# Designed miniproteins, single chains, continued (3), part 52

Each design is a single chain, and the fold is of that chain. pLDDT is the mean over its residues in the fold that is shown.

## One batch from the design tools (miniprotein)

Design m9779
Fold by ESMFold2-Fast:
Structure m9779 (fold): chain A 88 residues (1-88)
Amino acid sequence: SAEEAQLRADLDNLEAQADALAAEVDRAIRENASPLELSRLMASLLAVRSGAWVLAEIAERRGLAELAARARELAERVQKLLDALLAA
């Protein structure tokens, strides 16, 4: 369906954003990024995590179990990035 295709596209976009942010988290920790840079990175991570949770809920309500599971996995990955950033 068009809705299912759109949800898959949205998840693919969120996964790509998370991959880019993971590289930025590694760089920020290694290079002792400024508080302003850390704040901006945290805001971006929170936005991706929120998007993943919303997508998981929508997918679950639509009976798209695989898509819901992938979105929840993405949210957990982003949470680990946030935890790593806060621990630095």
Scores: mean pLDDT 90

Design m9780
Fold by ESMFold2-Fast:
Structure m9780 (fold): chain A 82 residues (1-82)
Amino acid sequence: MVEVSDEDIERIKELIRELSKDEKAAEAAIKVLDELRKKGEREIDLNEVKERLLKMPGVSEELAEEAVRALEDAIVRVIAEK
């Protein structure tokens, strides 16, 4: 779990698009982040993100795994930038 600001979320979204090998995986990860943030969740739980991705129509296990990988890499980089 990682607590992030709104500024951190925008940077994470930018990095997800940059680091993801699949544009569809990047957009799926961003959509899940937006859904969690709209619910007032301040922490990113990668297991919850993966579970939500797998429940999305048209998201395969492989796409969800790539989306979570890109998100994790983005979070690590944002933390390193602080």
Scores: mean pLDDT 77

Design m9781
Fold by ESMFold2-Fast:
Structure m9781 (fold): chain A 68 residues (1-68)
Amino acid sequence: KEEEIKKAVETLRTSTDPAEIEKAIKTLERVGGEEAREAARDLFFNAPPAFRLLSEETSERLKRLAGG
């Protein structure tokens, strides 16, 4: 659980591969809960460069995670 969130966050911070980014977002959505929400909020507050590579749809999914 925590390991999955950590790995997803690492992927979102460092990966430029759209497939890996999509998988990381799906992992955060699937795990859910407070830890996933806090991780999503932290990513928005300290937006990593990889966020510029997110599609509009993927970005909206991450926003819902952070806002939920």
Scores: mean pLDDT 72

Design m9782
Fold by ESMFold2-Fast:
Structure m9782 (fold): chain A 64 residues (1-64)
Amino acid sequence: MPSLDELLSMSPEDQIAYLEAHYRDKLPPEDFQALVDLFRGKPVPTEAAMRAVLSLQRVIEEES
């Protein structure tokens, strides 16, 4: 697994592809959708964005 820093340094297209391949079934659907929308530059409520990022970070840390 790449670190969170490595994932965030990827292009938006690579970030989305990586999320779909590895995290679609590991994140709550709401948090997964919020991350995809964020990486595509779509508007996401700040609370939903922060929750989604924290959920992703926790999953990465638990799988490391």
Scores: mean pLDDT 75

Design m9783
Fold by ESMFold2-Fast:
Structure m9783 (fold): chain A 93 residues (1-93)
Amino acid sequence: MSLEELREKAIEALQKGDFKAFVKAYGEMLLLAVERGDFETAKRILEGLRKALEKYNPEAAKIVEKMLDELETASREQARELIKKGVEELLKI
């Protein structure tokens, strides 16, 4: 339920090399931030994800960069769909 618990889950997944669990945890964090109307927190989460992925998977980092750009003009409902699509795209890598 808390962003902190999901962040710990993401770190654990990354340490274990579980990319799918890592992406899913970040997806849940993003959805919680958007559901709260906290787009500033959502942007910070995406920026953190982008920087983490730049070192491990540059193609995945480009997907997150596109999500960041689209989030600037998104409504709450558009942001929710954007996050769902972005997570699905990341899980295909």
Scores: mean pLDDT 81

Design m9784
Fold by ESMFold2-Fast:
Structure m9784 (fold): chain A 78 residues (1-78)
Amino acid sequence: AEKLLEEVEKKLEEGEKLAKEAIESGSLEILGKAADKLVETMSDAAELSKVDKEKAEELLKRAEEIGKKVQEAAEKAI
């Protein structure tokens, strides 16, 4: 559904902002919030795949890329 697509995109954008803030500030609290938001986004994108597989795959790839950056920041103790 169109509304689900909009929700996933909105959550992905919020996750990107939180990830950027966490990397720049080194805040473990914000890093945790970014990770939680990305997990939620990936779950919603999996539901979206039932109605729009191509768009869901695109959004999942973006979420995974942001997740890798968050994980790298955590490993470097930023």
Scores: mean pLDDT 77

Design m9785
Fold by ESMFold2-Fast:
Structure m9785 (fold): chain A 81 residues (1-81)
Amino acid sequence: MEKEKAIELAKKGLALVQQVQDAFASGTATPKDLDVLKQAEDLAKKALELGKKTGSKEAIELAKKALALAQQLRDQVFNKL
């Protein structure tokens, strides 16, 4: 149950990153997308903590990927706005 929750949180974070990445690629990104990326980072951090606590390697890997992508994309979006 807890491992599944960690994986779900990481996937939700990745989905938010993908949403903002698609908006950025289409030139439709707005300052509101920075708030979405912050939510993605918060979800990824929670997933990483829960993944470490439960020993879910999949959750840890997904959470680290979501966090790195969210941070990278936030810098790109901020510089274009």
Scores: mean pLDDT 82

Design m9786
Fold by ESMFold2-Fast:
Structure m9786 (fold): chain A 76 residues (1-76)
Amino acid sequence: MTALEAAEELVRTVARAMDAELVSLTLDGDKNAPAKSVVLDLTQAAVGPGEESRFKITVTTEDGSVLTGTATLRRR
């Protein structure tokens, strides 16, 4: 699974759990690198119908590289 694929899968899972729409997903660095782990930081998230929440995403690759990005979700 690539870094981008792993990030998208986790973000889609969180969006479904929150009944939210994925507005944007960005990931810096080599998006095609094999993912070892993915972490989503939910600490600074606003919640409410029609509100957007921004989450920091961190992907650690099999070679030990770290990629960072941001996911933005909007609650329906």
Scores: mean pLDDT 77

Design m9787
Fold by ESMFold2-Fast:
Structure m9787 (fold): chain A 75 residues (1-75)
Amino acid sequence: LTIPAGAVVPAVVMSLDGTILEEVEARVLSADAKPGQAVLVELLKDGKPIAIARAIVHPTAPAVLVYEEQILKKL
């Protein structure tokens, strides 16, 4: 499964211990993203940009995982 650049997918924001902090959306900002790959994303809440983050593409679902420490800039 490959997520194309510019696609908006579900995103889960987690703490380092794996606790889910929030469920939002992410727009992929880098080139097409493959499972397990680290990619740059723009996090969206209610369609509005809230942060830029480094995310990991989910191995089996069209979704990304963001550790809170990988949030690079809050908007």
Scores: mean pLDDT 79

Design m9788
Fold by ESMFold2-Fast:
Structure m9788 (fold): chain A 62 residues (1-62)
Amino acid sequence: GTDTEAGAAASRAAADRDGRAAAEAGSKYFVNNLGAIGAGLGGEKEHGGRGGMAAASGGQYG
């Protein structure tokens, strides 16, 4: 049907929200298991992590 546009928008918002939470949790786990810290230390932008700002910006565009 053509009326799936509203459903798609709602689905996108939910996915963006869940993706952000998962990214934060995954980042902490990866830092503990990885042998390299090249991407920056685990944790969002609060630690001055380069990935934190990029992730936040990407989520906004969704």
Scores: mean pLDDT 53

Design m9789
Fold by ESMFold2-Fast:
Structure m9789 (fold): chain A 79 residues (1-79)
Amino acid sequence: KTIEELRLEQWKKALEEDRVLLETDPSKVEGILIQYGNRIEMDEVPEEVKPELKELLEEVIEKFPQHAERAQKLLEKLS
């Protein structure tokens, strides 16, 4: 596997695991947003996974109003 393929697999796995955490452990939502916020700010998000990350952020906006402002700002930065 190439380094790019391994990076994409790691991102997809992390996004899938974090989506499960949104449902099973809501206390992790703030930490998840901080982690992805740092990756977005450092321009470390691969183009191929941006749609899945946007979907995660949209789910946070819908399900967790207390985190919606932060998630919306991250969505704007991904555009």
Scores: mean pLDDT 82

Design m9790
Fold by ESMFold2-Fast:
Structure m9790 (fold): chain A 62 residues (1-62)
Amino acid sequence: SDAEVQRLREQLGRLGREGVAHQAREGTRDIPDDLAAQIGALLAQIRPEAEAQHQQVQEELA
């Protein structure tokens, strides 16, 4: 639903802000692996068609 997509985008914005804050505090360009994984998962949820297509290709190669 549109409401769910908007919620996911809002969460993505918050995680991105947290990553920038982490980089500024630590003086590094790296972010925690778990934060990067959460961002990746949210991006996949926003574009379900792309994720479904990727998974289908992976199944055909297995």
Scores: mean pLDDT 68

Design m9791
Fold by ESMFold2-Fast:
Structure m9791 (fold): chain A 90 residues (1-90)
Amino acid sequence: RVDELIDAFAAEAREAHATREFSPEERRELLEEMTRRLLAALGASEEFIEAYLELLRHNAEHPGDWDEEMLEKAREVERRLLEIAREAAA
């Protein structure tokens, strides 16, 4: 089912890109939407999805500028993502 969602998204993205170019802002929105759909399909909570997207936005805006608090937050998100992936695989 996850593979079907990925394939469907890839097809939609290719079709849209064939008709027009994506702006950098549209690409970010598209990646965030894909991430939301994928994590939701894996059973992630909305709270977790927003926390993950917040970390991705921070890294995009401030690449390499991670303080200790952000690194700890990233480790916790990684741990929860692995739990979600294991539950989805079961």
Scores: mean pLDDT 68

Design m9792
Fold by ESMFold2-Fast:
Structure m9792 (fold): chain A 112 residues (1-112)
Amino acid sequence: MEEEIDEAARKGVELFKEAADRIYALRQAGATPEELMAFLKELLGLDVEPSEPIDFDEAARIFAEKYGVDYLTAVAGVAALLSAITSDPATRDEQLYDAARNAVRLEVRRRE
């Protein structure tokens, strides 16, 4: 279980590392949470209003299909991107992996 969680988290974060780095750069440039959320929605191909909340399960499903990855890897990737928007930029890499692992762990527990 832990090896599966760590592997999915690593793959998801690595797949989105460039996008997470771009989110961090936009935050340093003074981008608002709305602008960061719009960037994420465009990156995921979500056709929803900027003010609408992201349905995590739908985003992960669309992501898995779009990038040809398994659902746990998609869950990890989406969680990492959401963490990049909300977490402290000084500890971003640790927070991205923590968010990814936590999301995958919750999904695995839901299946038990």
Scores: mean pLDDT 73

Design m9793
Fold by ESMFold2-Fast:
Structure m9793 (fold): chain A 74 residues (1-74)
Amino acid sequence: SNDELAAQAEQLAEEEASRPDADPDLVRVLRGAAAALRAGDTETAKAGLTFASKVFESRGDTEKSQKLRQLAKQ
């Protein structure tokens, strides 16, 4: 469900926010994607999840990048 996908995006946002080197823009985008999913705004959610996946990919975090790509395809 969109609520389950949103919960996963929120978890990734919390994980990022807990880092000493947290990217506040990445946290904002992940939380925004979760809110969009809960509102049924699929296009905004997919755009945010895709953006976040590219940020994680640029940092070498392949696992989180792949997870976000999978969420964006739902």
Scores: mean pLDDT 85

Design m9794
Fold by ESMFold2-Fast:
Structure m9794 (fold): chain A 71 residues (1-71)
Amino acid sequence: NDETLDRLGALVEQAMPLMSPEARRKVREAMIAASRGDYEKAIEYLEQAKELTPEVSEYLDEMIKLLEEAK
């Protein structure tokens, strides 16, 4: 769903400057999984990113909710 990926991209742009390099890597892995339709795997990566950078947990929770609703 192109709209889901567009919304994810916007949330990533907002959160990216506040994330650690390790969290950024997990978010990239999540975006790759989501682009392939593997929303469950994408959610796993976002949960891992949330553990690495609690400061942006609200953005990550919005991304997770978007993917859960797209499943």
Scores: mean pLDDT 81

Design m9795
Fold by ESMFold2-Fast:
Structure m9795 (fold): chain A 85 residues (1-85)
Amino acid sequence: MEEKIREAAREAAEKTGLPFDKVYEALRKVVDEVLKLGPNATLDDIIKIAEKVIREIFGDDLPEEARDYLVEAAVRVAMEVLKEK
């Protein structure tokens, strides 16, 4: 789990130009919140959590392209973690 989040955060940081530490913190927090909802978490739930966490960590002034990329990355990694064996 941690390694997968770290890999996704590294890629997202490279693509957006944002600090790795902040991106990692955001993705990890999204995954943690999604896991609390459990296997019944819907895609809509995951997107809302990702948007909320990214706003809390980066603020409202984040460029739309960077915000959209981070939300997409967070949703993707959270869905992959939920699909765990």
Scores: mean pLDDT 80

Design m9796
Fold by ESMFold2-Fast:
Structure m9796 (fold): chain A 64 residues (1-64)
Amino acid sequence: SPEEAARRLVERIRAGAPGEDIFNEAKALVASGELTLEDLRRALEEEPDPRVRAALTVILDSLE
């Protein structure tokens, strides 16, 4: 589901996965329709960790 895809992406960011890997995964998920930009925006709004928020912001700015 889009919610589970967004959650897994956030968990990988939180675990310290490389930014390039995270970006490529997010791009592939959006291209396949498994994840939408709206799901990423919701994840950003709900995320309390400033480091994860920063990573999600960069991804959104890159995919818009």
Scores: mean pLDDT 82

Design m9797
Fold by ESMFold2-Fast:
Structure m9797 (fold): chain A 67 residues (1-67)
Amino acid sequence: MTFQVTVTVVLADGSELEVSETVVAPDLASAQRRADELAEQAARDLARRSGRPVSSVVQVDVRVTEL
């Protein structure tokens, strides 16, 4: 199955990062695991770029859509 994964991360200072990836996975649960990994990575990347701790993440939105 093919899924579109979109992750949006927002920091307390208003910094935002949106990442989208097309994931080929056997089921929705596998795609959701990949989405969670992508969300964690995006949060770390944005925090590092902004010079903020990961604890400054105030919002994480994850959307998984079957294609």
Scores: mean pLDDT 81

Design m9798
Fold by ESMFold2-Fast:
Structure m9798 (fold): chain A 67 residues (1-67)
Amino acid sequence: MSPEQLEEELERGAQEVGRAVTEVVDRKLVARSEATGEPPPVSYFPGMSQAEAEAAFEEMVARVEAA
């Protein structure tokens, strides 16, 4: 097939794999938070501030609840 079509298929496949991995990670982090009674440490969100990590965790909870 054309180089453009191959590139599009590879990009789509990578995004699908990334999404599946994100769903597993989201569920594990939410389960850990429920088990410990506290949100995951900022170290689980490298490069983020505390406020950004809290916002990211809220998004993870929303994604897990929507699934």
Scores: mean pLDDT 72

Design m9799
Fold by ESMFold2-Fast:
Structure m9799 (fold): chain A 67 residues (1-67)
Amino acid sequence: SKVEEAEELAKKGDFEALGKLLSDEDPETRRAAAIGLGQRGATDLRPLIEAIEDPLIRERGLESLEV
């Protein structure tokens, strides 16, 4: 699934591909991509996570940056 793809991309550190998944049609895929980006501690990605229209996905991404 695309969610599994996002998790694997996060493990590999492929931020470009993760960024593409933030625009995916599937809300679960967008959530997984945002979490993956946040967990890698990419400070430059915080504004991108904040730009996500879905408040729940934004919240999860920002929480990942704070752990």
Scores: mean pLDDT 66

Design m9800
Fold by ESMFold2-Fast:
Structure m9800 (fold): chain A 56 residues (1-56)
Amino acid sequence: DLDLKFLKEKPKTLTKEDLEKIKIIPFADIESVTEEALEHPGLSDAELQVLNVIRE
């Protein structure tokens, strides 16, 4: 990827793998939550990763 835009935003390249692991546990569509988190500015990279992992 030559586009550094998502790198600066980081949430765009969130740990989708983490979402996949959590998805099978409590929430099956955690990936949908991630999409919202990526489009909802106001959360830092760390906060978004926690959100998409624990779905908070």
Scores: mean pLDDT 48

Design m9801
Fold by ESMFold2-Fast:
Structure m9801 (fold): chain A 70 residues (1-70)
Amino acid sequence: MEELRLAIYYQLAQQHPENAVAQDRAGQFYWLIGRRDDSARWFQRSSDLYEQQGDTQKAQEARAKAEEAA
């Protein structure tokens, strides 16, 4: 099951709130296990971080995933 992986990605995302990749990976896992509201939150954080880094393409992709999950 995804429970162990969920815990790992959650810990990484919370310990590295500035890491867009960690936020995005957490969003992907919450999406796969059907926790769409949590997934949307993680993807939204990832989008914000990618925008701050100037990665417009990844920011738009994360934003689109957040909207799909919501």
Scores: mean pLDDT 75

Design m9802
Fold by ESMFold2-Fast:
Structure m9802 (fold): chain A 91 residues (1-91)
Amino acid sequence: LEEIAEAAKRQAERYRAIAEELRAAGADGAAEVFDVLAEGLDKIAEIFAEAKSLEEAEAKAKPINEETLERSRALLAAMSAEDLAALRALS
C-alpha cells in the first residue's frame, strides 16, 4: 500500500512539472488538466498511505478517480485548439 502511495505521489510531482512547463508556454487550459490529475493522485496517495487493506484503499479511491476523470473530461472538452496543440507537442 505504501509503495503504491509513493508511486502516486511521484506521478503527481511529474504532472505538476508538466503543468508548470505548459503554463510557461501559455497553455493554461492544458496546464489545468495536469493540475487536476496531480490533485487526484495526491488524494489517492493519502488514501493508500492510510488504508489498512488494498480493498479499503480501492473503495476510497474510486470516488476520487471518478471525480478526477469527470473534471479532466470537462476541461478537455473546453480546450482551445492552441491548448490541444501544446499537449501534442509534449509527445
Scores: mean pLDDT 81

Design m9803
Fold by ESMFold2-Fast:
Structure m9803 (fold): chain A 69 residues (1-69)
Amino acid sequence: GPEQVRAAAEALLADPSVTDDQKVRVLERLNEYLARHGRVTPEEAYQAAKEAGLSDETARRIAEAVRRA
């Protein structure tokens, strides 16, 4: 639900290496998944982060935040 996108946003904000443009791109993609499916999977969060140009390490942290929400 919306809590998964919120968890991802908090993880993105905690990472100083992620640009504001990258944060927006990830969150827009996660909101698209949420609108279509009512949820975001960790795999979808990982792919959204990778598509936005985030490192594997950061993308995995975003996916874990979504998994725990």
Scores: mean pLDDT 85

Design m9804
Fold by ESMFold2-Fast:
Structure m9804 (fold): chain A 55 residues (1-55)
Amino acid sequence: NFVRIRNQRLEQAANLLRHTDLKVTDVAFAVGYNSPSNFSRAFKARFGVSPKQYR
């Protein structure tokens, strides 16, 4: 995967979901997504579950 830097953003999001009580929308924004829906799709593609299910 040539877009390894972009994958780090999803890993940071996973860390925020595990270690903070931030809402999914706030996590999406914090890691640089402009749309919570786009974030949720990217996260599910990477981790196999939605951010809400991951939390």
Scores: mean pLDDT 77

Design m9805
Fold by ESMFold2-Fast:
Structure m9805 (fold): chain A 73 residues (1-73)
Amino acid sequence: NLGTIFLIRLLGKYYLEQIKADPENAEEIKAQGLRDIDELLKISKIEGKNDKVSLKEAETWAKKFREELEKAL
């Protein structure tokens, strides 16, 4: 649903900002962010039983932030 999509977006932004604030620990922050985004996506799949469009959007946002975290310096 919209709330789950919003949480994935906020979590992705949170970890990107954490890397900027603490670049010495970027690898650890990146690994944690990837794990947390994947866990949120699992929750969104359970919630998406009656809203396939929102589930697909959650999957798209999760993929986007996973890619951005992998590329973050």
Scores: mean pLDDT 75

Design m9806
Fold by ESMFold2-Fast:
Structure m9806 (fold): chain A 85 residues (1-85)
Amino acid sequence: MIAEAIRRAGERLAEALEAGDRFGAEIALSLVRMNVAIAISNLELSEEEKEELRRLLDKLEEAARAGDAEGVRRYAEELAEVVEK
């Protein structure tokens, strides 16, 4: 469920970037951040998996700042895959 929430928020973020909707992008990015934080706090993840989630979130945020919707989709999928493992 957290993985699907990350995928959905990432897609909403990518759509907002493509539409030039800066407010929608900020809301969607906040939802990605929140779900990653929930995963790190509540799931039984290794320290390596937690570090990978933080690294991927940083890359997603960099892609969002660059207006790279495809980068956002890629990193959101990679975040979701770590959470599902």
Scores: mean pLDDT 87

Design m9807
Fold by ESMFold2-Fast:
Structure m9807 (fold): chain A 61 residues (1-61)
Amino acid sequence: SRAERLAEARAVVATYLAATRDWPPAEQEAGLRALGDMLSATLGIPRAEMDAIIAEVRAAA
């Protein structure tokens, strides 16, 4: 379902942020953009909605 795809996107982003919290900010941001592009393409989530998910997950961290 759409809800399951959104939950998966949130979980993957949260895992990435936790795994890379000690990385230089520029490298973490570059990886996060690439991850967002990949998740948008693979899960069929519009890129703008994926950006909103990333922002939401970051705010919750």
Scores: mean pLDDT 86

Design m9808
Fold by ESMFold2-Fast:
Structure m9808 (fold): chain A 95 residues (1-95)
Amino acid sequence: EAAEIEERFRELLEIWLSMKYNISLQEARDMLEGKLPIPEDVRADLEAYEARREEPETIEQLKKVLEAVEKAIEAIKAGGEASEEAKRFYEALQA
């Protein structure tokens, strides 16, 4: 379950990076996998999130976020309002 949540979260981040920097999904994925340089601001945000993710309360929050992540990914695959949904999710994650 945790691995599935992380995989879907990473997929959402790939799409957000692709939109923010106007790069391909493949390039965004390569950045997240460490094959390409990742922007400083994104790297810092991801490290902060990963440190927090190890706390029990964060794991509980992750379960609630899963539905929103899955919905955003499905909307993106369908070519809908994915840009707005992904942006809102990322902003909420930083709050």
Scores: mean pLDDT 60

Design m9809
Fold by ESMFold2-Fast:
Structure m9809 (fold): chain A 72 residues (1-72)
Amino acid sequence: MSAEEGLKRGAEALANAESEAAARAAAQGIVDGAKTFNAVPLAIEYLEEAARKAKTEAAKRAAEEGIRQLRA
């Protein structure tokens, strides 16, 4: 699986997360993947997309926290 494919799947899981735990796990996976594959700008784009498509406030907040961690 490519880094891009992994980040895309993670963002889809985050946007569709129905629980705070699932949202946090998906967002953390994206952050960890971005650092492991040196794909931080791409991960931020996917997190911004996930925040826009988020079905829950928990998913939106998890995406925003992920962006904050990657921009720190």
Scores: mean pLDDT 82

Design m9810
Fold by ESMFold2-Fast:
Structure m9810 (fold): chain A 97 residues (1-97)
Amino acid sequence: SLEEVIKELEELKKKVKEKAKEEKDPERKEILESVALGIESIIEWIKSNPDLDEEKVKRLLEEIKRVVEALLNNESKEKIEELAKEAEKTLKELQAS
């Protein structure tokens, strides 16, 4: 359900915010804070659009999970940006539908 997707996104946002508090590198901290804001924007968009295609929203959730996992595992900035661009593309396709 979309409610379950929202719950998982809120949990991912909390993990990213906690990682940001512990982050000593200013550039990585800024990326973590930016991703948390992005997740918050997506949560609000889903809440405002209850008739969204649940399967497509679940695909977006999986892509966001990959971004968060890469962040929590201290993957390179380049890998994180690549994953984030894929999630952004999926979001734009959903918003155009």
Scores: mean pLDDT 84

Design m9811
Fold by ESMFold2-Fast:
Structure m9811 (fold): chain A 64 residues (1-64)
Amino acid sequence: MSREEIQKIADEIYERLKDKVDNLKVNIRHRDTIVVTGTPKEGVDITAELNKIVPPGLRVVDAT
């Protein structure tokens, strides 16, 4: 997966979660890892939301 493709996925994660997570940050770490940080709002399952967006073979870390 190219760096541009990973950036597009990171941007999509941010757009989907920005209203659901306070102080949301979506960072690309290393070559193939996206790290999501922030404080999820009540009743929001971030791991479940990420599983709907993230393609196979990309590593995403829910650090919220």
Scores: mean pLDDT 78

Design m9812
Fold by ESMFold2-Fast:
Structure m9812 (fold): chain A 68 residues (1-68)
Amino acid sequence: HMTDTERLSEAGRLAYETVLQALKDGKSLEEALKIAREEIRKRFPDMPDEDIDTILKIVERHVKEREA
């Protein structure tokens, strides 16, 4: 379970950084989240879609709150 927690934390950091960079580069939030999903799948190919969806949902909510 510690390994799963570490993977989720790393994937969350990767997703957040990827989304912020994509937005800075002029991508839409939708495109930024799509890029982040691809980066997570590339780095953590065995991560369940449910976990990826949870991470991206949290990142999207956080980013939307900052841009509102």
Scores: mean pLDDT 78

Design m9813
Fold by ESMFold2-Fast:
Structure m9813 (fold): chain A 56 residues (1-56)
Amino acid sequence: DLEERAQLLGATALADLDPAALDDAALGRKIEERLGQPLSPEVLAAAIAAWRAATG
């Protein structure tokens, strides 16, 4: 459940961003900015990890 949500979250919130340009802290802020909602650190970390794995 968390892994599936994290993959979808990373894919949708970060799809148009350069994976090399931002660190994890900046990516976490960008996800929250795009969703308009604060997220738990576990969800942010999982989403960023899944997105980085998917993008290369």
Scores: mean pLDDT 71

Design m9814
Fold by ESMFold2-Fast:
Structure m9814 (fold): chain A 84 residues (1-84)
Amino acid sequence: MEEELRRGEEELRRLMREAAKELGLEELVKRLEEAIKKGDYKKALEIAEEIVRKAEEQGTEAGEILAGAARAVGALAKKKLAEE
């Protein structure tokens, strides 16, 4: 399951980065990735929620994709906090 979790996280991060490029929200996604890389899942959750809000407020297809991916990453971060 470790491999599956790693792959899921990487795919979600890639989806976020692709959508963020289109929306100009790359800085927030970079902060989220940095928090996850450092194992700061509490900060990652906060940033993911901010990304969701801002992406949804864009009202675009890319915004919907980014919001969905950010919610999924936030859920994974929350799960890691609960497990460890």
Scores: mean pLDDT 76

Design m9815
Fold by ESMFold2-Fast:
Structure m9815 (fold): chain A 70 residues (1-70)
Amino acid sequence: MEEEERERAIAEYLEQDPSADLAEIERQLAAMEELEAWRARLKANMDEETFAAEGRAYLKRRYEELRAER
């Protein structure tokens, strides 16, 4: 992850939860990077367009599940 992207993500996280510490935020960012690496491995079994669409839909669903709590 680029340094600027990392700093932006940390700033956005702190804006939502000012009490969160850097260790917690960095742990979540590391998990996101692992998810990206996992998706890259799956790409070998799919065409680019399909993989990109499925990956986006998957991440959107996971994010919504985390946020919606429904």
Scores: mean pLDDT 65

